# Designed miniproteins, single chains, continued (4): the designs that were tried, part 101

Each design is a single chain, and the fold is of that chain. pLDDT is the mean over its residues in the fold that is shown.

## One batch from the design tools (miniprotein)

Design m15493
Fold by ESMFold2-Fast:
Structure m15493 (fold): chain A 110 residues (1-110)
Amino acid sequence: TPLAEISRGRGGVGAGAGGAMGDPSLPKTSEYQENAAKAAELGVKAAELIPDKEVTEQVLRLIRQAVEAMLKGDREKAAEYLTQAAEVARNSGYDEAAELFRKAAEVAKE
């Protein structure tokens, strides 16, 4: 998914007002932002525990999708992506990483 391209393209080719102002016009929820950041941090920490580059690449892709879902306010989708990352880690024998991904999914649902 060209998420970085879409986000950067919108900043350059959109109205530019949101990016130029440096602050979003969207409602801010401190609790949701804190939980989203914590879930992302747990996910990245879990990925760092995986020595297999192929598995790490797959879980990082799922973490990216989860973060995008959290930024859109879709807590259920974010938790689903993090749960998929936990399954990928567990199926590859990385139980500790899988546990951290499950914790990240729980935080994302809040």
Scores: mean pLDDT 70

Design m15494
Fold by ESMFold2-Fast:
Structure m15494 (fold): chain A 61 residues (1-61)
Amino acid sequence: MSLEEIREEFERRAREELSEEDVEALMTVLDQLAADHPDRPELVRTAAEQYLAELVAAKRA
């Protein structure tokens, strides 16, 4: 899976569950991870999954 495909998927998923501010925060972190690890899409995806889960949990608390 490409970094571009991961970015598109997470933006879509985040917009379904998070506020605009939290979407921007997630996408900023995802873009930073992609810049730091351009050859590791699996690592970027895993880190984004964890952060999205944390933001969703914080919203529900």
Scores: mean pLDDT 80

Design m15495
Fold by ESMFold2-Fast:
Structure m15495 (fold): chain A 67 residues (1-67)
Amino acid sequence: AEQERLERNAEALAGMSRAHGSTVESDDEALKNLLELGATPEEAELAVQRGARFSKEFVDRVKAARA
Protein backbone atom coordinates (compact mmCIF):
# COMPACT_ATOMS: atom_id res chain seq x y z
CA ALA A 1 0.00 0.00 0.00
CA GLU A 2 2.71 2.51 0.98
CA GLN A 3 4.86 1.39 -1.97
CA GLU A 4 1.92 1.66 -4.38
CA ARG A 5 1.17 5.18 -3.13
CA LEU A 6 4.82 6.19 -3.62
CA GLU A 7 4.74 4.82 -7.19
CA ARG A 8 1.51 6.68 -8.01
CA ASN A 9 2.87 9.94 -6.61
CA ALA A 10 6.14 9.47 -8.53
CA GLU A 11 4.24 8.79 -11.77
CA ALA A 12 2.08 11.91 -11.24
CA LEU A 13 5.18 14.05 -10.61
CA ALA A 14 6.89 12.68 -13.74
CA GLY A 15 3.75 13.34 -15.78
CA MET A 16 3.53 16.94 -14.59
CA SER A 17 7.22 17.49 -15.32
CA ARG A 18 6.80 16.21 -18.90
CA ALA A 19 3.72 18.41 -19.41
CA HIS A 20 5.68 21.51 -18.34
CA GLY A 21 8.72 20.55 -20.44
CA SER A 22 11.14 21.10 -17.56
CA THR A 23 14.82 20.25 -18.10
CA VAL A 24 17.72 20.06 -15.63
CA GLU A 25 21.38 19.13 -16.06
CA SER A 26 21.52 16.07 -13.81
CA ASP A 27 19.51 13.54 -11.80
CA ASP A 28 20.99 15.07 -8.63
CA GLU A 29 19.59 18.51 -9.53
CA ALA A 30 16.19 16.99 -10.38
CA LEU A 31 16.19 15.12 -7.06
CA LYS A 32 17.06 18.31 -5.14
CA ASN A 33 14.24 20.23 -6.84
CA LEU A 34 11.72 17.49 -5.98
CA LEU A 35 12.84 17.52 -2.33
CA GLU A 36 12.32 21.31 -2.28
CA LEU A 37 8.76 20.69 -3.52
CA GLY A 38 8.19 18.63 -0.36
CA ALA A 39 8.51 15.15 -1.84
CA THR A 40 9.93 12.46 0.43
CA PRO A 41 13.34 11.02 -0.54
CA GLU A 42 11.63 7.82 -1.74
CA GLU A 43 9.08 9.74 -3.85
CA ALA A 44 11.79 11.99 -5.30
CA GLU A 45 14.03 9.05 -6.27
CA LEU A 46 11.16 7.20 -7.96
CA ALA A 47 9.98 10.37 -9.74
CA VAL A 48 13.49 11.05 -11.10
CA GLN A 49 13.65 7.42 -12.32
CA ARG A 50 10.33 8.03 -14.13
CA GLY A 51 11.70 11.19 -15.79
CA ALA A 52 10.69 14.06 -13.50
CA ARG A 53 12.87 17.09 -14.31
CA PHE A 54 11.24 20.10 -12.62
CA SER A 55 13.14 23.38 -12.99
CA LYS A 56 14.04 25.64 -10.06
CA GLU A 57 11.59 28.27 -11.34
CA PHE A 58 8.74 25.75 -11.27
CA VAL A 59 9.70 24.70 -7.72
CA ASP A 60 9.76 28.32 -6.55
CA ARG A 61 6.31 28.98 -8.08
CA VAL A 62 4.78 25.92 -6.40
CA LYS A 63 6.30 26.84 -3.02
CA ALA A 64 4.92 30.39 -3.34
CA ALA A 65 1.45 29.03 -4.17
CA ARG A 66 1.50 26.88 -1.00
CA ALA A 67 2.47 29.81 1.26
Scores: mean pLDDT 72

Design m15496
Fold by ESMFold2-Fast:
Structure m15496 (fold): chain A 82 residues (1-82)
Amino acid sequence: SMMMIQQQRRQIINDFRQQIDQYRSLIPSASPSQQDQLRGMIIRGNYTINRINNGQMTVQQAQDILDTIRDSLTQIQQQISS
């Protein structure tokens, strides 16, 4: 249904925004090379949100990108904590 699709779109955009905020929060504690990685992921997240909003990307395609962003966040967090 259209209502279910709109709810899924809103949910995934919120999930991307949450990930972007997490990446942004790590920047002050990161080395210069890690900061470049963090900024690259923030750019990718924002680009994906724009594509969802413009109807250029399905929720399923966005979910695959979100999973990649989540996995990368975990890896970068571990590197910064080391």
Scores: mean pLDDT 87

Design m15497
Fold by ESMFold2-Fast:
Structure m15497 (fold): chain A 107 residues (1-107)
Amino acid sequence: SMEEEKLIKEALKIAEKTVEENKEELIKIIKEDPEKVAERLKLLAEKIKSPDADVYDYAKFFVVVLTLSTMESIDPVIKKVLEEIAKDESLPEEVRKLVKEALAKIK
C-alpha cells in the first residue's frame, strides 16, 4: 500500500505536468478517435493491475483521465469505460477515486 501510494503520487505529478503542457493537443487526440481512446483506457487499466506496472504506466492512464476531466463533454464510449473502471475493485482505491472525481466533473 505505502509503495503503491508513492508510485501513484509520483505518477500523478508526471501526469498533471504533461496535461498542463499539452492540454490542447491531448484534447485533439481524444476527439479524433474516441473509440481508440476507450480501448487504450481499458488496456492501461489492465496494465495497472499487473505487478509489472511502473510509474509511467500509471502516468499514461492518469494523463488520459485528467485530460478528459478538463473537457466540456466526452464521447459516450469513453464515459462507459470510465464508469466500468470506477467500479473495478481489482484496481487501487486511489485510481478508482481519481476516475470517479473525473466523471463528476464531466457531468
Scores: mean pLDDT 87

Design m15498
Fold by ESMFold2-Fast:
Structure m15498 (fold): chain A 68 residues (1-68)
Amino acid sequence: SKAEELLKKLVEENLKTKKVDMVSEKKLEGDVYVTSLNLLLGEEDFNILKEADPSLKAEKKKLEDLLK
């Protein structure tokens, strides 16, 4: 789905730009992780993720593991 591809791209882009380091420093979990994604993506991209299918939960878990 578009949401899965977007999450994968954001993970790779954040790793490339070291933005993941900022999120990891805050040791974000659960709902706080969603807020961090909103801050990194901006509101427009976050709205796209809100309409994502259930498969987004699998990619979210992968992103969480990378942000640790």
Scores: mean pLDDT 49

Design m15499
Fold by ESMFold2-Fast:
Structure m15499 (fold): chain A 63 residues (1-63)
Amino acid sequence: SAEVERVLEELRRLSEHPDEAVSIAARRALAELERMREEGASDEELLREGRRILAAIEALLAA
């Protein structure tokens, strides 16, 4: 879905972030979401997990 692709695109941007904690978290998140997709996870499941991870990364950036 377009929403899933937006989450993945945001994580790809964050994977290039100068903060190592942020870039590592984003790279791991991309790998996990890609695995979930391969295993047949629904768009709803991917969005739920992707948004959870993005919120965690936002918390790192706010700290």
Scores: mean pLDDT 85

Design m15500
Fold by ESMFold2-Fast:
Structure m15500 (fold): chain A 69 residues (1-69)
Amino acid sequence: SLEERRREALIAYLESQGIHGVRDFVRATAPESLLAFFEREREEELAAPVVNEKRVQLLDDAVAILRST
């Protein structure tokens, strides 16, 4: 399914960025909850006193993968 392809693409992306141990979380979490999680993390990072640009880019990429066709 498209949802399954998005989850596998997200896992591959996160692992490519050095973030491991995410497979069970990504596969067990509902798609709308995954999207909401990364969107919330992004908004919180942008509202931080010192913004981590690399983290914002990673979160933007994660959201883009979850919205991909």
Scores: mean pLDDT 85

Design m15501
Fold by ESMFold2-Fast:
Structure m15501 (fold): chain A 105 residues (1-105)
Amino acid sequence: ALEELKKLLESLGLKVVKETEKSLTAQGPMSLEDLRELLEHFPEAPSVRDVLMYMESKGLKEADVVLHFELDEEGKWKISEAAIDDPSNPVQQARVDEIRAKAAA
């Protein structure tokens, strides 16, 4: 349910930056442990796993993460996209911009 998703995001210290009937975008600082907790709730989230692996490869303990959630036809919330809001990484910034554009539509 949407309320359960919002409680999870609040527990992870994330802020909801955009919400619609079928989508939700959240952003905030996330540690490696926060990302692992998120993966326990969304085990089939390859974009979150990519963020986790990137952070581990770079020795980052924490990063500003943008998450985009979508409601599927069965009424389950899924993570469709995850990216790091890092101005020094143009590939990650392009993904953040894409998520923000999708959230604004």
Scores: mean pLDDT 84

Design m15502
Fold by ESMFold2-Fast:
Structure m15502 (fold): chain A 67 residues (1-67)
Amino acid sequence: SDEEIAEKAREALLAHPFVESARVRVENGRFTVTLRLKRDATPEEIREALRKAAEASGGKFPLPPEP
């Protein structure tokens, strides 16, 4: 379900040391990811985190991430 995809994605994102909090929302079959970072992360680190979250959850997420 979309809820399971969102939860798996959230857990995968929170596994990264630079992520303070992660919110994954679903609206009309589209996922929105909002990250709060512990430090200035590079765009490359953020994109890698989202890629791994997509792989772990099977969800499709927009790139680049929202701040």
Scores: mean pLDDT 73

Design m15503
Fold by ESMFold2-Fast:
Structure m15503 (fold): chain A 72 residues (1-72)
Amino acid sequence: MEEAREKARELVREIREKTGRPFLSQEEYDRIVEELVKLGASEEEARMIVAQVDFELRREYEKQKELEKKLS
């Protein structure tokens, strides 16, 4: 589980850095789920991990944007 969670975090962050979007597309979400399943996670576990990681990284992104908004 920890390995799958770390992989999901890496992939979500990479996608956001490359695209500049704060959200994952359905295709990107499905691709990450598929990668986690290949690492041995069940589909249900993979979906839960991706959702949790996306939530955590989105919250960090929103916090950073709110800080920038206050400074601008």
Scores: mean pLDDT 76

Design m15504
Fold by ESMFold2-Fast:
Structure m15504 (fold): chain A 124 residues (1-124)
Amino acid sequence: SDRRLEEVIRRATREALELLMKAAGFKEAQEGEVELAVRMVLGSPEEAARVTGLAMGLSPDRAMAVVLAAVAVAEAVGRLEVAEAIRRQARDVRPDEFARGLEEMAPAYQEALELVRRILEEAS
């Protein structure tokens, strides 16, 4: 059901964000950051871009963790237009920070994507 899919997406997003926040040197994700990432994944491409702009207002490392968590979940659920809208907006707002974050967090991003895929597979 749509409700079950939303619950699974919310869980996957939280777990991906926690992994990426820890990789960035933080203790935990804040609930507001989880909600930003969930809104990015569940929205239209236009809403995803708008919310990505809000997330880019966070400190650079926290912003990249939120962006990469949302991209990982959107890709894993096949919302490819949403994932591309997130990447494009993050690149447009802060190109140097986006490029640096992709390089520095590449291993953690792969772990997050694998974790998300496992959560989705177990929920199917």
Scores: mean pLDDT 88

Design m15505
Fold by ESMFold2-Fast:
Structure m15505 (fold): chain A 81 residues (1-81)
Amino acid sequence: SEVLEKIREIDKLLEENKSLSKEERREIVNRATALALRRIGAELDLELARKRGDREAERRAERELEEVEREIERLIEELKK
């Protein structure tokens, strides 16, 4: 899945970055895990909303997916620098 591919990219960048402390690595792993779970939850919410024809729930889930996507991209960019 797309989310798993991004999590693998984060894991690879984390392994390659020798300047990070154990505490910093732990925090990044926690952030990545939370974002991955949040994305999966939002994808499920979106699919359920579409099946129910709940337009308001669909819009909420779409906004959540956009927010999570931005945060994942920010984390990846932070790790590249």
Scores: mean pLDDT 83

Design m15506
Fold by ESMFold2-Fast:
Structure m15506 (fold): chain A 58 residues (1-58)
Amino acid sequence: MTDKEISKENAERIGKESMKIVKEMRELADEQGLSESEMRLQANRKMAEARDKILKER
């Protein structure tokens, strides 16, 4: 079993990216008239993608 998903560096980067994504999604929701549920779905997807990108970016 390999439990090497997130290092401290990657966890910190993911946290910062997640905060940026949430703020950007709220702006887009206001501009495009997205519902709260839709905004949450988009934010979740973006955060998951950011995690994967950071883990595999290198």
Scores: mean pLDDT 72

Design m15507
Fold by ESMFold2-Fast:
Structure m15507 (fold): chain A 98 residues (1-98)
Amino acid sequence: SQIDTLVQLANSMSDEDLQAFVLSRLLNLGEVTRDAAGRTVVVLRDGKGRPLVTITLSDNPRVELSPEAQEMLKDYPELQEKLVNAIMAAAPALIAAL
C-alpha cells in the first residue's frame, strides 16, 4: 500500500535526508498564509482540500497533525514522531525560504 511504501522509505532515510524531503514537499505543496497574530502558517492538504499538517512558523514553531493524518499514522507512532521532528528541524530553513 502507499502508506507501507512511505513507512519503508522513511525508515530507510537518515534524519538529514528526511528533513530535506519534508522541506521540499512543504515548499512545493504547502499553502502559505498568515494567522491573526501575523505568524506564517503552512498547510499541507489532501486531495479533497482537507488539512493534513499545519505548521505555525515563529521563534517556537508548532506542528499539528489533523485527525485524518493521525488516523493514517495510528499504527506507526514512531514514524509520526520522526515526521514531526523532521518538520520541526526544517522550520528555520522553511522560514528562510518563504
Scores: mean pLDDT 79

Design m15508
Fold by ESMFold2-Fast:
Structure m15508 (fold): chain A 77 residues (1-77)
Amino acid sequence: SAAVVEELRAWAEKNNITADSELSPEQMRELLLRMAAAAEERGAAEVAAILREAAAAGLSGDEAVARARPAADAEYA
């Protein structure tokens, strides 16, 4: 399983960020960059790069997670 993706979801839940929560583009960017930093600290450099690109592109959290999932699965397979 994609451990990094699971951590991103768990982090969001602990901070009361749900699928029903409307994050501003600014809040989403901050969230994705924070998650990218966490992934990089764990050695998941490709996942971190994808999350930073998602933040720069203004992607939703679900889209960012979906984009990072294949890289996370490859690193944690």
Scores: mean pLDDT 67

Design m15509
Fold by ESMFold2-Fast:
Structure m15509 (fold): chain A 107 residues (1-107)
Amino acid sequence: MQKVIEDLKKIAKELAKEAGLPLPSDKEYVTDPATGTKVSIASQTLAAILEYLAKKGLPSGMTADELLAAVDEIGKEFEKKGYSKEAVDLVREHLRRLLEAAGVPLP
């Protein structure tokens, strides 16, 4: 898994560059319930996307419905880790914007 994530990290970086994906905002934070540290939602969002892509494959191999399901699964993982619903909703919204910027229109 880790090597696949590293390979997908390179691909995701190239796709983000090519698609003009929005850069994450420094103001977007979630508190890690284990450490109390403020963590950038962007880093959590990218990590979750890479984990999901490593499990399910590349976005170009998915339907729009499958990508939307990925957003929901990522949200559930954050909720399982103890993040607040408001923080999870913010991550889901950010993921939807990233997918739209990558040329995946939301239904």
Scores: mean pLDDT 51

Design m15510
Fold by ESMFold2-Fast:
Structure m15510 (fold): chain A 86 residues (1-86)
Amino acid sequence: SAEFEKKLKEKEEELKKRLEEAKKRGVTDEQIVAELKKYAAEHKKIIEETEKDLSKEKIEEAVERHLKLFEEALKAAEEKTKKEKE
């Protein structure tokens, strides 16, 4: 849908900006990957649920859930990096 595509593009731009800012604060790709790995089971569950119901609504929900997990992982990496620099 046009609404979903607009939200997806806006979120992608937001995440790219946050990622760049986080890297300038000293967050490494390795730290982000480590935090993302903590959500491996949740990622797998989202994929499996989406594969069982490929409706547009379920696919859009799965994308939003994955983006939220990425945001939470990035936030955790940022907080750990700040503590190590203090």
Scores: mean pLDDT 74

Design m15511
Fold by ESMFold2-Fast:
Structure m15511 (fold): chain A 103 residues (1-103)
Amino acid sequence: MEEAEKILEELEKLLEELEKETDPEKILELLRKALELAEKLLKLAKEKKITEEQLKKAIELLDKFIELALKAMKKFPEHFEELSGFAIKLIGLRLELERLLKK
């Protein structure tokens, strides 16, 4: 709950950085950090250490990261494979979080 709130705050900061970033290597680094934080949130959700409101916020943030990853794939075709890999993993985590919300 408090741990989940700190992770959500870190994700919001990463999202703000990602929205402004134009360097594909830095975009990949920010997406990697977002993925690691999303995996930690999923673990907390499975352990019932996250509120329903925090879980909904996590899903909303992941939706925005997915949108930015998809936009980056169009802008940086040379990094398409790596960016698509992150997008797929983020989509997978989002689906798992959504399943826990419906339980």
Scores: mean pLDDT 86

Design m15512
Fold by ESMFold2-Fast:
Structure m15512 (fold): chain A 84 residues (1-84)
Amino acid sequence: EKSKEKAEQIEKLVKEAEKYIEAGDMEKASKKLTEALTLYSDLLKEGLVNNRSLNNGGNALLLASEAGLQEALETARKRTQENL
């Protein structure tokens, strides 16, 4: 259940980041992706993740990268190091 909640939050954060990209706000998009990466990392560490939750979270981040959010995703990845 907890892993499912985090996976849903990751998807929501990625969707919010996409909206910010459409608005041209890369800084806010990067912040949302940082939060998503932090939750994804937490799912991996907690060992509560089933394949579905892991795939959903990972796929959302992959789709964000494919949508041209690669630069924001890289920035978020670097910021995740400070939050973990």
Scores: mean pLDDT 62

Design m15513
Fold by ESMFold2-Fast:
Structure m15513 (fold): chain A 56 residues (1-56)
Amino acid sequence: SEVLEEIGARDPGIAKGLEEAIRTKDRVIARVTLAEVEKHLPELTERVRELLEKEL
């Protein structure tokens, strides 16, 4: 995913959280990690939301 690559370059911790949420299909991890995206990478929030809706 291009979004995951961009996030991984800017915040590896957030990228790891997103990969974990997708791998485990854990909606709690997804919600917590999305909140971190909204706080630290707000311009990517919508793209991450779309990714999570597609993968979960």
Scores: mean pLDDT 84

Design m15514
Fold by ESMFold2-Fast:
Structure m15514 (fold): chain A 75 residues (1-75)
Amino acid sequence: MEEFREEADKLIEELIAEVEKNYPELTKTVEEQAKVSRALIERRVKQGEISIDEGIEAFKQSIRAILSAAEALGK
């Protein structure tokens, strides 16, 4: 669990930094979306539905999707 939390925290920090630089108006929305996605994936890992590695990969995919959506909205 610690491994997942550390990686998730890093991914959220990197996402927020990128969005603040390019699309500052979307920062709060993106942060909320990332936190919700993190909570759902963390729950699945805690319940043994997916492994820690699977959870990290799923969250990376969620971060990529959130960033792509922010880029589309910020145009």
Scores: mean pLDDT 83

Design m15515
Fold by ESMFold2-Fast:
Structure m15515 (fold): chain A 73 residues (1-73)
Amino acid sequence: MIEEFKEVSKEEVREKLEKLRELHKKLKASKESEAALEGLEKLVEEGGDLDLIAATLEEILSLEPLREKALAK
């Protein structure tokens, strides 16, 4: 699975990180959540597995709106 998904560029990962950052800003995420986001940014910069990072971000982005909706009124 890892090898075939390497079509994901750093730009796409950065866009997903930006969306997650916006969601965290909206939800007033904790410093721990911000630290996790910074960790992902460092992995992208150091040339980690972009496909794995992108998949993780996409999963988080899918879950965060549901969490917000569940915690809201």
Scores: mean pLDDT 64

Design m15516
Fold by ESMFold2-Fast:
Structure m15516 (fold): chain A 58 residues (1-58)
Amino acid sequence: GDAELERQARGLREALAALFGLRPSLEQAKAGVLRGIERGGPNAGPAELIQGGLEVLR
């Protein structure tokens, strides 16, 4: 994947772990970032990325 997508995915993993005690895989976190961008558009913020991660994990 894109290095930026991997960087954002790692940040999302850390946020989900800190806020919710979740342990997503890197692939789940990448899917969460992409879902967050789908929801919030190209300026998707942390809230949209977190929501995307939660939707991927359910």
Scores: mean pLDDT 80

Design m15517
Fold by ESMFold2-Fast:
Structure m15517 (fold): chain A 85 residues (1-85)
Amino acid sequence: DLEARLAALRAEGEAAYAAGDLERRREYVKRLAELTYPALLAEARAEALANNNQEDLALLEELEGLSPREALELLAKRHQQLVAE
């Protein structure tokens, strides 16, 4: 039932973005990452290994050692830095 849960989160995310509600947007991002985090880590790890990307492997090892909340905070900071530039 992952697809149904992702569809519900997308709808909530779109509503939050349309409303301009930053706290709802943050909660959406948190829930999305918590739901998808294990699958994203596994896929990213496989891709980094296939491409022999040592920098990505090191980052993934750091993310693996963090709680989902801590990983979300790290990723949110990186996303904010990219958007600000």
Scores: mean pLDDT 70

Design m15518
Fold by ESMFold2-Fast:
Structure m15518 (fold): chain A 84 residues (1-84)
Amino acid sequence: SLRDRVEELVERALPLLDEETRARVEELMARFRQSTDPQEQIALLQQIIDLLGEAAEQNPENRETLLAIGQELAEIGGELVESL
């Protein structure tokens, strides 16, 4: 499912993040799991993508991986928009 794809991508990103960013992403994911509103789900995904982008700028070692995960999340966000 779309939710499972988001979960797998976020789980790959979490160990590459500092504690503060990880906690923020985990809070957004908890809200994403509880949301039944596609517009809210899209907004939450955008916030996660933004946090991964910020982390990529701070950590050149993980930049390519974090940007790739962010791009895949953006593609899923596009699928949600198309489903509206």
Scores: mean pLDDT 86

Design m15519
Fold by ESMFold2-Fast:
Structure m15519 (fold): chain A 75 residues (1-75)
Amino acid sequence: MRITFKLFEPEPGGPPYASGLLVATRGTPEEEALAYLKEHSGYAKVKIHFVTESEDQDLYAVYGSKDENVELPEL
């Protein structure tokens, strides 16, 4: 299966965590997508939230922090 993501560093005045998008082939288990994000982002704490699906792809909003004490969104 194919998984790709883009993460953006926190902006001044914004939330204290990185945010971005992850696209996976439709039918990829959420656990596999999350594991891929954690392995390749290098972040200590990561979270994904399902946004929508197309015929061939699942789209997730993704969040991450290098600090384990930063609270990620409950989305």
Scores: mean pLDDT 76

Design m15520
Fold by ESMFold2-Fast:
Structure m15520 (fold): chain A 62 residues (1-62)
Amino acid sequence: GPTLGPRARQSEEDARPIVREISKINDELAADKSLSDDERMKRIIDANREGARRHRERRARA
């Protein structure tokens, strides 16, 4: 059904391919048992930051 509240962020649909790339990175990091929990968290944060930057770049060009 239609959304009843404020618009769901349409930019999320535009970010879908980037979110999928971040999800793959997160999955690979979760599978890497050589990393400590702190290192894994740091790399996840870095991947999310990189994805957000890439989303902005893509949006700025489009």
Scores: mean pLDDT 65

Design m15521
Fold by ESMFold2-Fast:
Structure m15521 (fold): chain A 62 residues (1-62)
Amino acid sequence: SMEEELERLGKEIEEAKTPQEVVDVLQRGARLYQRLKDAGDEESRRRALELIQKAVDKLLEM
């Protein structure tokens, strides 16, 4: 489910050690955000946006 994918991506961003791993999570998170937006799931979409923001912040700190 998209919810399980959100939780998996959240764990992966916490565990990411390289810029490539962070970029992978960012790209997958952005795709998930679009799918959640199209599905009208506003709460999960907001969580996906927070995940994207965390990934961007982590990448910029590398």
Scores: mean pLDDT 85

Design m15522
Fold by ESMFold2-Fast:
Structure m15522 (fold): chain A 100 residues (1-100)
Amino acid sequence: SMEEEIKEMEKALKELYEKLPKELQELVDELLEETKDLPKRVQLLILAIFLTLLRAGVPKEKAKEYALKIAEALYNKDYEKAKEIVLEVQKEMGIEVSPL
């Protein structure tokens, strides 16, 4: 069910959050406050992408921008657009462009 999926996402994100340095936890707390008016499912998706980008070394402001764009594409089931955004992130960051 959707409620069970949301609960599993919350659990996974909480486990990731607990492993983060305090400085990154503060960035997550900030993003949670900024996205509090969005549906919970969308908020959790944004957080998951944001954490992934931060761990890959993407700067905070860019990570937030890209997380919002990728989450929107994924929520709309536009997987091609989501892939294009990820490739743009990889190119801008000088990360080796490999298939997802």
Scores: mean pLDDT 76

Design m15523
Fold by ESMFold2-Fast:
Parts: sequence; C-alpha cells; structure tokens
Structure m15523 (fold): chain A 86 residues (1-86)
Amino acid sequence: MEEEIYELLLEASRAVREAMEALRKGDKQKAIEYVDKLVEIARRLEELGYRQLAADVYETAADIYRKAGEVEKSEQLRAEAERLRA
C-alpha cells in the first residue's frame, strides 16, 4: 500500500506538470485529459483513506480546469476537495 501511494503521488505530479505545460502551449484539450487522470488518482487516494491528499489533488485539478476555461467542472472539483477536508 505504501508503494501504491507513492506511485499515485508520482503520477499526480507528472500529470500536473504536463497539464501546466499543455496550458502554456494553448493546448486546453490536452490539459483536460491530464485533469481526468488527476481526478482518477484523487478518487483512488480517497478510497485508500488519504482524504487530505485526495483533497489536494482535487484542488489542483480544479485550478487546471479553471485555467482551461472549464469553470463549472472546476467548481465541482473544488466542492469535492472541500467535502474531503470537512
């Protein structure tokens, strides 16, 4: 389980980096694909009981959605992060 958490956090870090690079290049669609991966990782972290880590990943994914122009989806992910921090 520790190895699984470490791999999930590495995947999240890579996805964030690649999404931010896609946004810099104006490739909003590619950035959204990485957000989908981040949401999957956040759900997995939540299932494993790591609520704070899942909340952090949801918040980061929400920021990327907002920068990509997906305001409504961004607000949905922020709500997920707030739920996990409550």
Scores: mean pLDDT 86

Design m15524
Fold by ESMFold2-Fast:
Structure m15524 (fold): chain A 95 residues (1-95)
Amino acid sequence: SALEASYEAHRNLSDAFRAAAEGARQSPEAFREHLEEARKYARADKINQFELLNAIDYVEYTFEKDPERAVEVARQASAGAGTLADRLAALAAAA
């Protein structure tokens, strides 16, 4: 179902944003690599891809202006994607 595809995409996005936040502690290059991985998962969600890609662009833009704040924004994005994934999975199970 579309819900099952969407919650898997959001779980993968949550993991990618978490990896980006951790990667920022190693190097700017590691942070950017994990954002590119997030973009791959965003493109897999055919329903929400443009909104998700815009969110990733915002995290990258924030990193260019304030790297420390970008880590926090990435952590928030990870948590939000994870929460939405859990909610969508529950709805799919109830259907």
Scores: mean pLDDT 74

Design m15525
Fold by ESMFold2-Fast:
Structure m15525 (fold): chain A 91 residues (1-91)
Amino acid sequence: NPVDYAITLIEQNRDELLTLLMDKFKLTEEEAEQEVEKFKSDLLNAVKDTDTSKEEIESLVKESIELLRSGSLGDLYVPLGIHDIKRALGM
């Protein structure tokens, strides 16, 4: 189940995401938790009712965290946007 796996991956990376959001982007703990929940919701919406593989979900999460680490807050959502475009194209 891609949704259950996506939830598991976000929870496994929650502490890293919170630390990045608070330390790099200077968000409060509450703002950082809200951002993680938003990303989690967007990821779940991207993979629900799809056959997205475990490897694809792992790639999406890894790429999102790496872009957050090296870029801006909005870059966290770029891999999900690309995934949604691929899905719309039947790939």
Scores: mean pLDDT 83

Design m15526
Fold by ESMFold2-Fast:
Structure m15526 (fold): chain A 85 residues (1-85)
Amino acid sequence: SLEERRKERGAEFTKEMQERYEKNKNASLEELKELVEEAARRLREMLEEVLETTEDEEVRKRAREALEELPKLVEETKKALEEEA
C-alpha cells in the first residue's frame, strides 16, 4: 500500500542517514550537521507534497505529526553526532 511504502521510506531514511555518517566519518562535524539539515529540508518538502496530494485524513494527520516532530529529530541527530565526534 501507499502507506506501507511511506513507512518503508521512513525506515530507509534513518538507515541512509546512518550509512552517510559512516561514509563521511572523516568529514568535519559542521559538514555532517549541514547534511542533516539538508536531509531534513528534503523530508519536509516530501511531507508537504504528501499533504498536497493525499485525500486520506489519517495520512494527512500522520504527515502533519511528522512535520511537527521533524525539528526535534534534527536536533537529536545533531546532538548524537556531537557525542560521537
Scores: mean pLDDT 75

Design m15527
Fold by ESMFold2-Fast:
Structure m15527 (fold): chain A 85 residues (1-85)
Amino acid sequence: ALSADELGAALENLGRGENVEAARRVLTERLGLSEEEVEEIEEALRNGDSVKALEILGRAVATRPEARAGLSDETVGRLLTAGGL
């Protein structure tokens, strides 16, 4: 399962434009997010809108069984709370 620390590192890398391919693969391969969802998250993070990025991620996790299965229950709970879901 993907830890909160691993997820946080991937989001930080996307926001900074560093190790972008590796960070994108964490979201697409381990969480099953679409390329479009990852692009929306990248755009929000690059614009400094971390709340919007967490809302997009939380919505994806809430609506996709594969994304939820890729996370620990603790990490899912934290994401839904942070995303306002």
Scores: mean pLDDT 74

